# Designed miniproteins, single chains, part 14

Each design is a single chain, and the fold is of that chain. pLDDT is the mean over its residues in the fold that is shown.

## One batch from the design tools (miniprotein)

Design m463
Fold by ESMFold2-Fast:
Structure m463 (fold): chain A 63 residues (1-63)
Amino acid sequence: MSRLEKVHEVARLVMEAVEQGLISEDQGSEIFQEVVRYDQENPEASLQELLDLTRELIEQKAK
C-alpha cells in the first residue's frame, strides 16, 4: 500500500468520526495532522498502526 493510500484511509476514518459527531472538525484536523506527522517520522508504519493511532486519538478527543 502506498503512503498516499494510507493517508487516504486515515482521512476517511477521521471524516467519519466528525460526521458521526464524535469529534469536531477542528479536532479532526488536529488528529489528521498528528497521524500524518507520525507517518512522516515512521515511514515503515503499517496501515493498521496508523488506523489504531487514529482511533486512539479520536477516543481521547471525544472525552
Scores: mean pLDDT 82

Design m464
Fold by ESMFold2-Fast:
Order: structure tokens, then C-alpha cells, then sequence
Structure m464 (fold): chain A 100 residues (1-100)
């Protein structure tokens, strides 16, 4: 199994938007929930962005994150769970966006 995360653009003005794409491989025939979280550098808090339910046979989720707050560095990371489970199957490495 592998999980890849990408973000575009990697730099954006305050109030702008980015697209985060998560793609997994090697998941089974189950249905999975991708959850996206955001953390600002210097903050201990994680903000829940959203979740999408996808089949393990085509496990790709795309999230649009709008109205990014003030200047700083933001990390987005994904967790994958089987639908109905609390067990984390995979956690993404995170992708970083600079807001100016």
C-alpha cells in the first residue's frame, strides 16, 4: 500500500484557494473514508477540512480548501479509514502551502 498527497498551488495569497489531491494504492475491496486536516506552523491545533468516501478499487480524493487565513505556512495531511471503523489504515506524509 502507498498513499501520495499533492497540493496545487504551493504558494497563494491570503484568502486564496488550493487543491489537495490524495491517491492511495493497494487498498482492498472495501469502502474507505479520506479525511483532510490542516495545521498552521506554530499552532498545536488541527483543523478538520473535510472527508470523502471512495471505493478501495479507485481510492482518490480531491479537496478544495478556500479562504486560507493570513500569511504563514500550512500543512495538509490525510488519514484513511475503512467506513464505519475508527482504525487509521494510512496517514499521508503531509503537503505544505505558503500563504503570503
Amino acid sequence: MSLSETVSPTSVAAGGSVTVTNTATGLGDKTYKFSLWMQRAGSSEKTFVGSKTVPGSDPKATFTVSNLPGAGTYTFYSQIREVGSTEVVATGPGVTVTVY
Scores: mean pLDDT 81

Design m465
Fold by ESMFold2-Fast:
Structure m465 (fold): chain A 80 residues (1-80)
Amino acid sequence: SMIDSIQTSVKVYQGMYYNYQSQINQNQFSDPQYYQDLTSQMSSMASQVDNIIQQGQQNGVPQSVIDNLQSIRDGIQSLV
């Protein structure tokens, strides 16, 4: 269901967030183009998370799930 998909997406986006943190920490002194491409990908993901938050709120997903998604989005935005 849509609700189950949204709940599952929390783990997916959390994993992506940790992956981006790891890439920044390991590659922050690398090619500037690589860093720019990475931050563009993170910004795109933050927008996708915002869309999932909106869908979750409209479909009665538990507030704890919404809070987790918002935390992930805020974390991504702090890296950009």
Scores: mean pLDDT 78

Design m466
Fold by ESMFold2-Fast:
Structure m466 (fold): chain A 90 residues (1-90)
Amino acid sequence: MQLNVDEYLSMNEEEQKEKRREMIIQIALENGLSEDQARIIADAVLRGMSADKALDLAGVKDPEVRLRLEMEIGVLEVAMAVINTVKKKE
C-alpha cells in the first residue's frame, strides 16, 4: 500500500495513529500472518516497540517472514518519522 503524504498530514493525531496501525496490519497480512498476529504487531509497534520485539511478541518464528516484516515495517516507520518532522516544521 502507498501512503498519501498530503492526506496523512491533514489528519489529526488519532487519525494518523489509526492509519499507521492499518498500514502495519496490511503489511503483516500481505506477508501471510494471521489477523491476530497482525494486530499484536501493529499495537506493539505503535507503543514504541521495535519490529523485532513485536514479531517475537506475535510468535513469528519464520526467519524469512521476520526479515521481510522488519524491512517493510522499518521503511514505514522511517517514512512516518520524516512526515511527522515535516508536519512539525515551522
Scores: mean pLDDT 75

Design m467
Fold by ESMFold2-Fast:
Structure m467 (fold): chain A 60 residues (1-60)
Amino acid sequence: DGPEVDLSAQSRAELEAALDLLAASDDPGRPEGLEGVARTAEELGFTEVAERAREALAAL
């Protein structure tokens, strides 16, 4: 890990954390949250995170 702050790596970690939190939650807004994570991850090029979010959404 370099001295520079990598915002893309931080964004990816935040999206993964949000995905895990949403997947463990029973909130009525969970489907909308998962769709948001998938969209943001896809736009940022985090294909694996986007796929995981879409799978979680499809499993609902």
Scores: mean pLDDT 75

Design m468
Fold by ESMFold2-Fast:
Structure m468 (fold): chain A 64 residues (1-64)
Amino acid sequence: MERAAEGLEISLLPHVSREEARRQAEWYKENEASAQEIRDMLISLGLSEETAEQVARTLEALRK
């Protein structure tokens, strides 16, 4: 879980502020969010579907 949260924060840095990336990583840790929930959240923040899918796939790999 910690590695996945760190991966999310790093993956978001090019797209959102550092503060927002950290906030999303903490939300992920607390809620153990599924890849679909992460994807939906990122799309709601204005990221492309392609970028959201890549981030979600990375988190699934780190969670295993």
Scores: mean pLDDT 71

Design m469
Fold by ESMFold2-Fast:
Structure m469 (fold): chain A 61 residues (1-61)
Amino acid sequence: ADEAVEKAAEERTYKAMKENVKILGNKLPDILATLDPAAHSPAEIAGFKKGIEKVKEEIKK
């Protein structure tokens, strides 16, 4: 009884989270573009971009 309900809720939550993370992933480059270069070095900005790419690779799996 509860197992079927829990599985359905888990799968629904997973799909919702996956969709939201995908949407956020698409917005992250635009958010990164607003980053203040005076507060961040070029190496730090490059690191942020690589972090975003890594997250996108994980989502694709």
Scores: mean pLDDT 67

Design m470
Fold by ESMFold2-Fast:
Structure m470 (fold): chain A 59 residues (1-59)
Amino acid sequence: GRRYPLSVLSRALSRFGRAAVDALKRLALETNSDTATAREVAEATGLSVGTIRRAVEAV
């Protein structure tokens, strides 16, 4: 799937609270990557892929 910059994902996820942003930071450390897919972020945060995609589109 499409990869998004962590800066975009961090801004998009801030609306879901600190726990979601912290999960993204853990994912970044585990993958040693500055980008992630909506699916990877959904798995890390417990949110749906559709929720992640809509949040990114709203940024």
Scores: mean pLDDT 82

Design m471
Fold by ESMFold2-Fast:
Structure m471 (fold): chain A 86 residues (1-86)
Amino acid sequence: TVQLAEEAIRELRKAKEAVKKEDYESALEHLRKAYEIVKKDEKLYKAVEPHIAKATLALSNNDYEEALKHLEEAIEVLEKLRKEAE
């Protein structure tokens, strides 16, 4: 749904902001919330889960540049799907 995509985008943007502020614990919490939201919609989950997984892995490896890249990719995918659902 459009609403689930918007909520997931909001959480991913908060995760991106947290990474930029070096608040990696908050970034992981927002990634977890985004994951729980997209799990409720099969189409969103299939499209976005790989990007969320890669962002989470990058954070665990202290690769913050890669984490930001994958967060941006996840947001772009959700923005496209949100627009297609309108």
Scores: mean pLDDT 86

Design m472
Fold by ESMFold2-Fast:
Structure m472 (fold): chain A 81 residues (1-81)
Amino acid sequence: SRARTEAVLAQFEAVAAQIRALVAAGKLDEARALRDAFLASLGLTPEQLREWYARVLADPSSQPEVAAEVMARAGIDPSVL
């Protein structure tokens, strides 16, 4: 839904700002933990992201399919973008 997509994008912006502040403060471990926790809250894990990246490297023509899976997992409706 549009409301869901807008809420996810707003959360992404807020988390990105927090990560930037932590990096500026030299708190790299905390920045990584916050990033990983946020991605996990969207159903995106480092392991899943690595798997999707490996699929695109093996077959670049799979990129649209992988992009659709990523968007669906994150709760993003591409028709709103």
Scores: mean pLDDT 74

Design m473
Fold by ESMFold2-Fast:
Structure m473 (fold): chain A 92 residues (1-92)
Amino acid sequence: MELAKEILELLIRILQLGAETAQRAASLEGEELERLEEEAREEILKLLEEAGKLIEKLTGKKLETPEEVEKAILEIAEENKELFKELVEKAK
């Protein structure tokens, strides 16, 4: 239960970062936009690496790509919809 909660908390952080980046990107162009997108990509990758380690502890399965980590996180969120909803409400 605790590992699933930690994984979902990382998903919420990724979603928040994505939303904030999209809002900021709407008013930026050129080098500033590229810098924002690069910084956001780097932070999301770090969060996915942390989530991948937790998923390995939960499932015993090592994930090799960021896409596999994203898919696994979404599957965990679907299996734990009520917990995910509670964590989203607490993050607001």
Scores: mean pLDDT 80

Design m474
Fold by ESMFold2-Fast:
Structure m474 (fold): chain A 74 residues (1-74)
Amino acid sequence: MLSKEEFLERLAEAFARLNAVLHDPDATVEELQGVRDELRALLEEAKRQYPEDTQLIRALEENIATVDAAIAAR
């Protein structure tokens, strides 16, 4: 499992990347899929390490759904 420091660093990077690709009309399906896969990995880690953080888990699930919708629209 990731350390707490590594988890928080990857979480910050994933959210920054998510924001960038969602607002980029030229973002490829591969870039969107890469962000989705990272968010899914972080969601599984959050469920293991921070199961009581319902706000974090919900935010990750909602962001994954947003990326899935963006991929489907391409």
Scores: mean pLDDT 82

Design m475
Fold by ESMFold2-Fast:
Structure m475 (fold): chain A 59 residues (1-59)
Amino acid sequence: AARERAEQVAREVKEEGLKSGDVGKTIDLAEERFSQLPELTPEEIARLVDRVAEEVKKA
């Protein structure tokens, strides 16, 4: 359940990041959206933010 929600948010943030081309804005948006998910720890949020940022950076 929590993992499925986090993956959905990751896809949405990645799509916005790819369209904007701005890694910094992608990181900010990811931190904001993942922090709204009460089941995620700060460590899990950091890993998800890093993953999305790297995916946008490499595209």
Scores: mean pLDDT 79

Design m476
Fold by ESMFold2-Fast:
Structure m476 (fold): chain A 70 residues (1-70)
Amino acid sequence: SKEYELAKKLRLEVMKEYDEALETGDFEKFKEKMEKLIEEAKKNLDKELYEEFIEQVEEVIKRVEEDLKK
């Protein structure tokens, strides 16, 4: 489905931004990019795909925050 393809694209963008955050150490920039992806997901995905996306974003944010502390 079109929504599934968009969900896949957004998940890949999250992982790309995760890699960039680890390279640059710029957690604030990472959060700003996550907010933009969340806005896009909220507007374009159904409830189930949106909830799965938010769970992924929450996990990745926690991981970046922890990795950048050490």
Scores: mean pLDDT 84

Design m477
Fold by ESMFold2-Fast:
Structure m477 (fold): chain A 97 residues (1-97)
Amino acid sequence: MAEIERLLEQLKEALKAGDYARARQLAVAILHLMMTLPKEKAEEALRKFKEMLEENKDLLSEEMLKFFEELIRIGEEGIETGDWDAALARIEELNSA
């Protein structure tokens, strides 16, 4: 959990700096970390991610907001189904769009 909180703080700093490329990389890293966690800890990590984004929503462009909303949806589906291979494929498509 210390690693997820560190990544969330770095993501918040990237958003405040307007470094959207770094913000995208950090958000994807958070999902990769969630894939390695037990379901309960992955759900806690996703909740903290959602809270951080809601607190900093004013820092997001419309395109970045849509990116993070889709990324959260992918994370929720990965936790629900346990099919992280499908989640990874969707993250790759989202990053190439």
Scores: mean pLDDT 81

Design m478
Fold by ESMFold2-Fast:
Structure m478 (fold): chain A 96 residues (1-96)
Amino acid sequence: SLSAEEIEFRERLREIAKKYDVELSEEDITSMLAAAIAFGVDRERILDALDFVLETYKGKLPVDEIVDLALRIAFGVEEDEALLADFAAYLAARRA
């Protein structure tokens, strides 16, 4: 069974996807939950990365590739310097 915090994180992921008219599979949600819980990736960073990638690539990439890209950004393993600069600008604008 999931803890209350895990349930809340799952619902926040679904809410972000719903904002962009995207449906996340249970496999997609489980991958993002595993990143937070099993690998200790910051939950807010996963949510920010998903929001950014959906805003940028909705309708341009399949949902599974969007999730994979969001996780690469959240894990800090993405190597596309232009994409990482765009993500940094997105975070700065959102918090301004």
Scores: mean pLDDT 83

Design m479
Fold by ESMFold2-Fast:
Structure m479 (fold): chain A 74 residues (1-74)
Amino acid sequence: SALEKAEETARKAREAAEEYAKQGDYEAAITVLDIAIQEIKSLLPQLSEEEREKAEEIIRELKEMRDKLAAQKA
């Protein structure tokens, strides 16, 4: 399903972002999260109302992770 794709995209993006951040590559970590957010947003029209709520929560979590990593880039 589209929701399962959103969940898998988010999982892979979080894992990749954590690995890049661990290596000090915050730019790569942020880029991976931004791509995942864009991909999940593209799936929103294919989701039911309840599934959209879950996907939007996933987008919020990815955005929070992205913003925290951007703050570390000081």
Scores: mean pLDDT 86

Design m480
Fold by ESMFold2-Fast:
Structure m480 (fold): chain A 66 residues (1-66)
Amino acid sequence: GPIKAGQTLQIISDGPALTDDLRLLPKGSTFTVGEARELEPGVYLLTRAADGRRILVGEENVKVLS
């Protein structure tokens, strides 16, 4: 389903979950979504709730935990 603000996501691939400072998030990393913007079907620009860091993710590369 669509990624939404308030969800906790886990990175489930070694692929593209890329921060705005060009860091890859490692597989198994978790974060809470502050803001979610769908750029293209299944491609999201997210804001991390903890620090406001922007993260580019594919929907297939994340699992919604809550």
Scores: mean pLDDT 78

Design m481
Fold by ESMFold2-Fast:
Formats: structure tokens, C-alpha cells, sequence
Structure m481 (fold): chain A 93 residues (1-93)
């Protein structure tokens, strides 16, 4: 349906933005963790593309959303870790 095609296109755009976010993570361990969530989101997108029922479509979409939220949390954690390291360095001065 036209609605399904629009949903897939929107999910693809959001995943492209998520890829850029993952690439911005400086910490290699946190980047690797975020990469794992990105791979799972891409697998869920492929399931969304092949969904033949509303239940399959909703299930795939919820998985994509969950993995995207995990990527955001990993990126936030990366930012906080860098800030804490800078604070510890400042305390040594």
C-alpha cells in the first residue's frame, strides 16, 4: 500500500540519520555497541519491507524504534563519559 511504502521510506531516512550518529561516537567500545543496535535495526527494516500483515508491520516497527532508542542512549552515554574524563583531568591540575 502507499501507506506502507511511506512508512518504509521514513524508516530508511531515520536509519540513515542513526548511521551518522553512530559514526560520530568517539569511544570505540560504545561505537561497537551502537553498531550492534544499528545492525538489529536494519534487520528489522528488512522485515518491515516484507511485512504482509499489520501485526508483522507493527512488530518490525517497534523493534526499529527500540534499537534506535538504544543507539541514542549509547551516544548520550558516550558524551557523558568524555565529560567525566575531562573533569578528572582537571582535578589533577
Amino acid sequence: SAEHEKLVAKAEEILKEAEELVESIKDPELRLLAMGHLVAAKEALERLKRAESVEEEVGSLLRIIGELLSIEWVEKDSTLTVSEEKLEEAKKL
Scores: mean pLDDT 82

Design m482
Fold by ESMFold2-Fast:
Structure m482 (fold): chain A 76 residues (1-76)
Amino acid sequence: ADIMGDKTLSGEELRKQGRAGLKPGDIVYLGTPESGTFAAITAVGEDSVEMVQEGRGKLTIPLEEFLKETQFLIRK
């Protein structure tokens, strides 16, 4: 219970934290609530995020765009 707990961050909270709120292995929901997709973060750069997204495979997007499009994040 001390180190392992379900943590969920909203897109708003992630935008507040920026890069510091992101970790490799985090699962994110990107897009709109009705037409989003899940992706797994594989790496966090200074100004970009690498992920594996359903149907698209491995991709890299700008950090600003990632934070703008993220609805929520789940950390296990």
Scores: mean pLDDT 76

Design m483
Fold by ESMFold2-Fast:
Formats: structure tokens, sequence, C-alpha cells
Structure m483 (fold): chain A 74 residues (1-74)
């Protein structure tokens, strides 16, 4: 049974394509992990699905941390 974790982050709109790319890359490179992002203005909703809640949380947090690192100093 798959587990789902959802995280939200607010970022500069200019970095959203990089966040979407990271989510796609993680989904392709990490077996058993699927990450998708939904964008509304500067708000990004990150949804991670994995075989365990721990893996889903790690995937969601990785994308969220990446997004936050891109907005540092803006």
Amino acid sequence: MKKTVVEEVEVDESVIPQVEYMAKELSELAPGVEVSVEVEGNKVTITAVADTEELARLAAQAVKSFALSLTEGS
C-alpha cells in the first residue's frame, strides 16, 4: 500500500521550473518514489507517493528544501 505526503512551499515564480524539474528527476531516478508538483502563483504543492511514509516524507522534504534553497537571499 502506497503512502502519500504533501508539502507546500512559497517560492519566487522564476524558480518554479527548477522545482518542477527536481520533482520529475527524483521520480525518474528513485525507484518506488513518485513526486508531482502543483503550482498556483508563487505557491507550490509537492505530493510524494512511496511504499513507506518515511520515503514519501524524505522525497517531499528533498524537493521542498531544494525550492527553499533557491529563494534564499531573494
Scores: mean pLDDT 80

Design m484
Fold by ESMFold2-Fast:
Structure m484 (fold): chain A 65 residues (1-65)
Amino acid sequence: MKLAEAISKAGEAFENNDKEGYEQALEEIRKIGGDKTAEGVRLAIEGYKNKDVEKAREGNALIGE
């Protein structure tokens, strides 16, 4: 699975309140990009959905490392 595909699945699962799918997608992101990338994606998705712009920016910064 490509990183972009895993990120897409994480976002979709989060939107659908699919906790199991969300955790599986984050695990795939962690396997591809490491713990920082997985945490960055989590922060970006959750920050964006909760309108927490600062949290979303922090997540995007971690992904960019």
Scores: mean pLDDT 76

Design m485
Fold by ESMFold2-Fast:
Structure m485 (fold): chain A 83 residues (1-83)
Amino acid sequence: PPPPDSVGAVFLARLLERIAASPDRRATPAEIQAVLDEVLAEYPGISEEQRAYLLELVERMTAAGAADEAELLAAIAAVMASL
């Protein structure tokens, strides 16, 4: 399995790819949740700390509705400031 910090990077990379592929350059709450579910299914052995980080990150992103790259980066900064 990848190192614990790599699972977060995989999630972010996939989400950025979905944003880049989207005509409006945004990911909906449902798309963000789908990426999280996909990553958690592929990496069930991640640490509780990393899982909590991803859950908090998704909660902040989905609370804003559809998120673009700038909103994703702001959510990351907010979660990092909270940890």
Scores: mean pLDDT 74

Design m486
Fold by ESMFold2-Fast:
Structure m486 (fold): chain A 92 residues (1-92)
Amino acid sequence: DEKQRFLEKVSKLLELAVENGLITKSQAQAWLQKIQDLIDRNDIQGALEETSKLIVQIRLQMLVQNVSKEVQDRINKIADEVEREARKIVES
């Protein structure tokens, strides 16, 4: 299921962002629930918009907190995977 693969990648991105102090556990739970609810309603556009906002927020926090290049590379890799899985849902 392409939707489940997408949600799995979103969950991994959120987990990594929390681990590196970029967002709180509470924020991560709220983001995951929001995106999951949108997917469950077949609001694919809404899910992609919220995911885009999440990625922007995480990237801004990486700049503000001056995280290491190693952490930036790890987060950007999983963010790219999220965007790749999102494209598969749109193309389905």
Scores: mean pLDDT 86

Design m487
Fold by ESMFold2-Fast:
Structure m487 (fold): chain A 70 residues (1-70)
Amino acid sequence: SGKEMKEKALEAAKTGTAEGARKAVELAYQGYKSGELSREEAAEIAKEAAKSPDPEGAKAGQSGYNMLRP
């Protein structure tokens, strides 16, 4: 379900790692494409990933947000 996908993506974003941020963005984009997540929900996940203290993680989140931005 979209709720489970969102929670899993947010958990990945909250790890603070570059790998977690990439996974969060990937799940957000997949959820948006499948219709399980709205564009706004997917963008919010990418925005959370962009808060990563890891520079690569923050960059991945920012890139994802740019792609999903409403």
Scores: mean pLDDT 84

Design m488
Fold by ESMFold2-Fast:
Structure m488 (fold): chain A 70 residues (1-70)
Amino acid sequence: SEKETLLQAAEHAARLADQAASQGMDRTARLLREGSREIRRAAEQGNLEKAREIARRTDKEAQRLAEEEL
C-alpha cells in the first residue's frame, strides 16, 4: 500500500541520517531525522499527500545540504 511505502521511506530517511551523522554531515543528518519523523507522522495519520510532499522536500534539501557539507 502507499502508506507502507511511505513508512518505509521514513525508515530509509532515518537510516540515511545515521550514515550522514557517521560522516560528520550534521546538518544533513538533522534534516533527515526531522523529515523521517514528519513523514512517519503524516503517514500514520493517513495524510498520504502530506507525507509524499515532505518526502520529496526532504530528499531535495538533504541532497543540497550533503553537497554543501562535502
Scores: mean pLDDT 88

Design m489
Fold by ESMFold2-Fast:
Structure m489 (fold): chain A 71 residues (1-71)
Amino acid sequence: SEAERLAAALSEREKLGILAIGSRLVKEGKTPANVDDLEVLERLLEEIRKNPELAEEAEKKIKELEEEAAK
């Protein structure tokens, strides 16, 4: 399944970065809020792939979370 592929392919920090962007997209009304975390990750990953600005934001957020965890 796609959820299993995402779980295998993404680290916990990468998932958090994507979910953080997803929270913003939900507030903007661009993505549904009623799916589980893995389904949200799948939808957001697909949307990020199609939008280079979101892809850049996701990468920046992931790095930010990695730096925070290193403190």
Scores: mean pLDDT 61

Design m490
Fold by ESMFold2-Fast:
Structure m490 (fold): chain A 55 residues (1-55)
Amino acid sequence: SSIEEKIRKYEEVAKLLREQLEAHKADPSTSPRDIQANERGLKNAEEMIEKLKEL
């Protein structure tokens, strides 16, 4: 179903954002803005996955 496809897409995005966030936090040269953007993106993806799983 299209819902299952959306869940898979968001799970892939969340995985990549978690990896990027860990790398950014480990690098002291990373801007706070970039860290915040990754955190917002991850939160949005996780919230969307939860909502889609409720359907």
Scores: mean pLDDT 84

Design m491
Fold by ESMFold2-Fast:
Structure m491 (fold): chain A 103 residues (1-103)
Amino acid sequence: SSMTIDAINRAIKSLQNLIEQVKKAKTKDELISLLNEAIKILLEVMKKVEDLEHILRLIGIILGLIGAQIDVEREKDLEKAKEIAIEELRRAIESLKEIKEKL
C-alpha cells in the first residue's frame, strides 16, 4: 500500500540520518542509543506491514541491530564500534529497500 511505502521511505531517511549521527558520536553509549532508535523505527514499520514474510524479515533486521549493540559494547575502539553500527544500519536500509520493491 502507498501508506506502507511512505512509512518505509521515512524509515530509510531516518536510518540514513542515524548513520551521520554515528559518524559524529563521541561515546559508545551514544552508539547504543542510536541503534536503539533504529530498532524503534523498524518496530513502527513492522506495525504497518501485513505480509508475514516481510514481518519476519523486519524481525531479522531488528535482531541484527540488537547483535550490533552487543558487538559495540564489547568493542574497545570507538572508531571500530562506529564501523559496526554503520555497517548494520546500512544493512537495515538495504533490507528495507528490498521489502519496498516487493510491495
Scores: mean pLDDT 90

Design m492
Fold by ESMFold2-Fast:
Structure m492 (fold): chain A 93 residues (1-93)
Amino acid sequence: SSEEKELVEEAIKIILEEGEKEGETELAEKLAKFIETVFEYYLNKDYEGFKEFIYSTHGHVPTDEELEELFKKLKEEVKELVEAKKKEEAEKA
């Protein structure tokens, strides 16, 4: 749980910093809130809240397996975002 929390915090920081640079702070805040909300539901095992959240955004009620796959995909995407940022920082040094 601490590893996932640290990953989310770092990804949110990157998203908000990039949004500020591009003048897209509102879009960045929405993306950060989406990521935070998905991780919060999944890590708390609030699958009913997670299903309702996805239904409100996608118009279909996901299965538990679909929620698990969505979380895995999102976790990989935020991990890649953090790793890409670290690589860019290393190339600038």
Scores: mean pLDDT 80

Design m493
Fold by ESMFold2-Fast:
Structure m493 (fold): chain A 67 residues (1-67)
Amino acid sequence: ATQAEALILAVAAHEGERLGSDEAAIEGIRKAQEAGLVSEEDARRAIELVREKGARAAKEYFLALAS
């Protein structure tokens, strides 16, 4: 993922953390992919990370990647 895509994925994961809902993070990632802001492959990987480690861990990962 580019730094911009990583930041977009971090924002989607942050929304899930804020709401206490991994489903909210996943929905945000799907919306970003539908809007063409991230690739389908990067969106799938991000969703898998949220499912495996949760929204907070996914957010931290993508923020580090965007730094």
Scores: mean pLDDT 82

Design m494
Fold by ESMFold2-Fast:
Structure m494 (fold): chain A 65 residues (1-65)
Amino acid sequence: MEEAEELIEKARKYKPKVPPSLQKALDTAIELVKKAIENGDEKGLEKAIRYLRSLLKAVENLLKN
């Protein structure tokens, strides 16, 4: 129930701290969220937010190691 904008800003904050492969994945996840918002795709937005959250959790866990 976090706003899409908050998750995008968190992803941008972590992007410079992760390997290029994860930077690309974060960029893709952000683009999916933005496209869903632009298109009014409610189901696509829910799916994109879930993907971004899962990716952020993996990134956060990586940065702690």
Scores: mean pLDDT 80

Design m495
Fold by ESMFold2-Fast:
Structure m495 (fold): chain A 120 residues (1-120)
Amino acid sequence: MLHPSLNEEQKEVVRYTADVLRLSKEYLEELLIKYGVPRSKAEALAKKVQAKLDEILALQSAQKFDEARKKFRELVRWIVEELTRLGMTKEQILELVNAIASLAGLPVEEIKEIDAEIEK
């Protein structure tokens, strides 16, 4: 149905996005540590988030936006559960989820819907 041919320019965009996410993993680790998550758990969480974000961005690059959104919601559900078990506040969880959503390039309107679900 939709077959976007990957040209050299599209491959460059995918490479750039992957490099940005690798740098963002370090930011996510430090943010988790700042909120009191132990370094070993912060490293494991950031690595898992990075892998899921790479998958979501690959789907977005393929213009599979509905599938990418589904995968992101699965990631958010897992993060909320894990961080709640670690004793993080709703405010800290929202800040981290918003940071991750921004890195994934989600629309502000979809981020607001996710925020409303977490606050309940």
Scores: mean pLDDT 68

Design m496
Fold by ESMFold2-Fast:
Structure m496 (fold): chain A 96 residues (1-96)
Amino acid sequence: SPLHPAVRRMIEALRAAGLDGAAAAIEALGREAESIPDPSRRAAALTAVALLGVEALITAERLTPAQRAALNAALLAAPNAEEAMQLLAAADAAAL
């Protein structure tokens, strides 16, 4: 099935910001969320994926180019949305 419009819009925003690694991670997580058979769990997972993309954009604005590259690589390596959220939270805290 096609990606949820909110997830697709987030992928486009991440690419426009030069966050290709984050965009690829969000696409992969979005496709996993789309495969969840329970409608309530699927909706919650898609919302979490879209919020991950928003957090990546907000965090990136506070990071140096080197820190953004490291975050992109880490997000691409994240095996699931929970671990991706932890990586974003850690990057956000480090930017403070």
Scores: mean pLDDT 75

Design m497
Fold by ESMFold2-Fast:
Structure m497 (fold): chain A 73 residues (1-73)
Amino acid sequence: MSGQEALDKLKAAYDKVVEAFRNGDLDAARKALKEGEKAYEQLKKVDPSKTFEADVLIGMSRIMLGVLELILK
């Protein structure tokens, strides 16, 4: 997998987290974050130079999941 493919997968996972957050779907948000974290680990191994954008996307995904967990407790 190329670094661009890993980053594209992370962006797709981020879009799924945003959609799940908008719908209040905690299970979908957790699933999407897990996909994003897997893509992020792959990106770090193949192209660490692209991690800045990836760090922002995964960080925002984690914050959105944390907020959703707090409001749906």
Scores: mean pLDDT 81

Design m498
Fold by ESMFold2-Fast:
Structure m498 (fold): chain A 66 residues (1-66)
Amino acid sequence: MKLTDEEIDQAVLLLAASVGLVAAKRKGDKESEEYFQKAIDAANAGNLEEARKYLEKGIEKMKEFE
């Protein structure tokens, strides 16, 4: 199977956002949970730029929560 750079980026973003979402849910960090969910939704819609933005915001919020 041939993977494009865009497909690899999408897979990486989905994996990272999914891990972040599970971690945020487990901690009860609702803000980070919302951003990671938005990152997953954006990546699934093919909006990789928006997905990356939401992923970064979720990570920032999780650092502030801890």
Scores: mean pLDDT 79

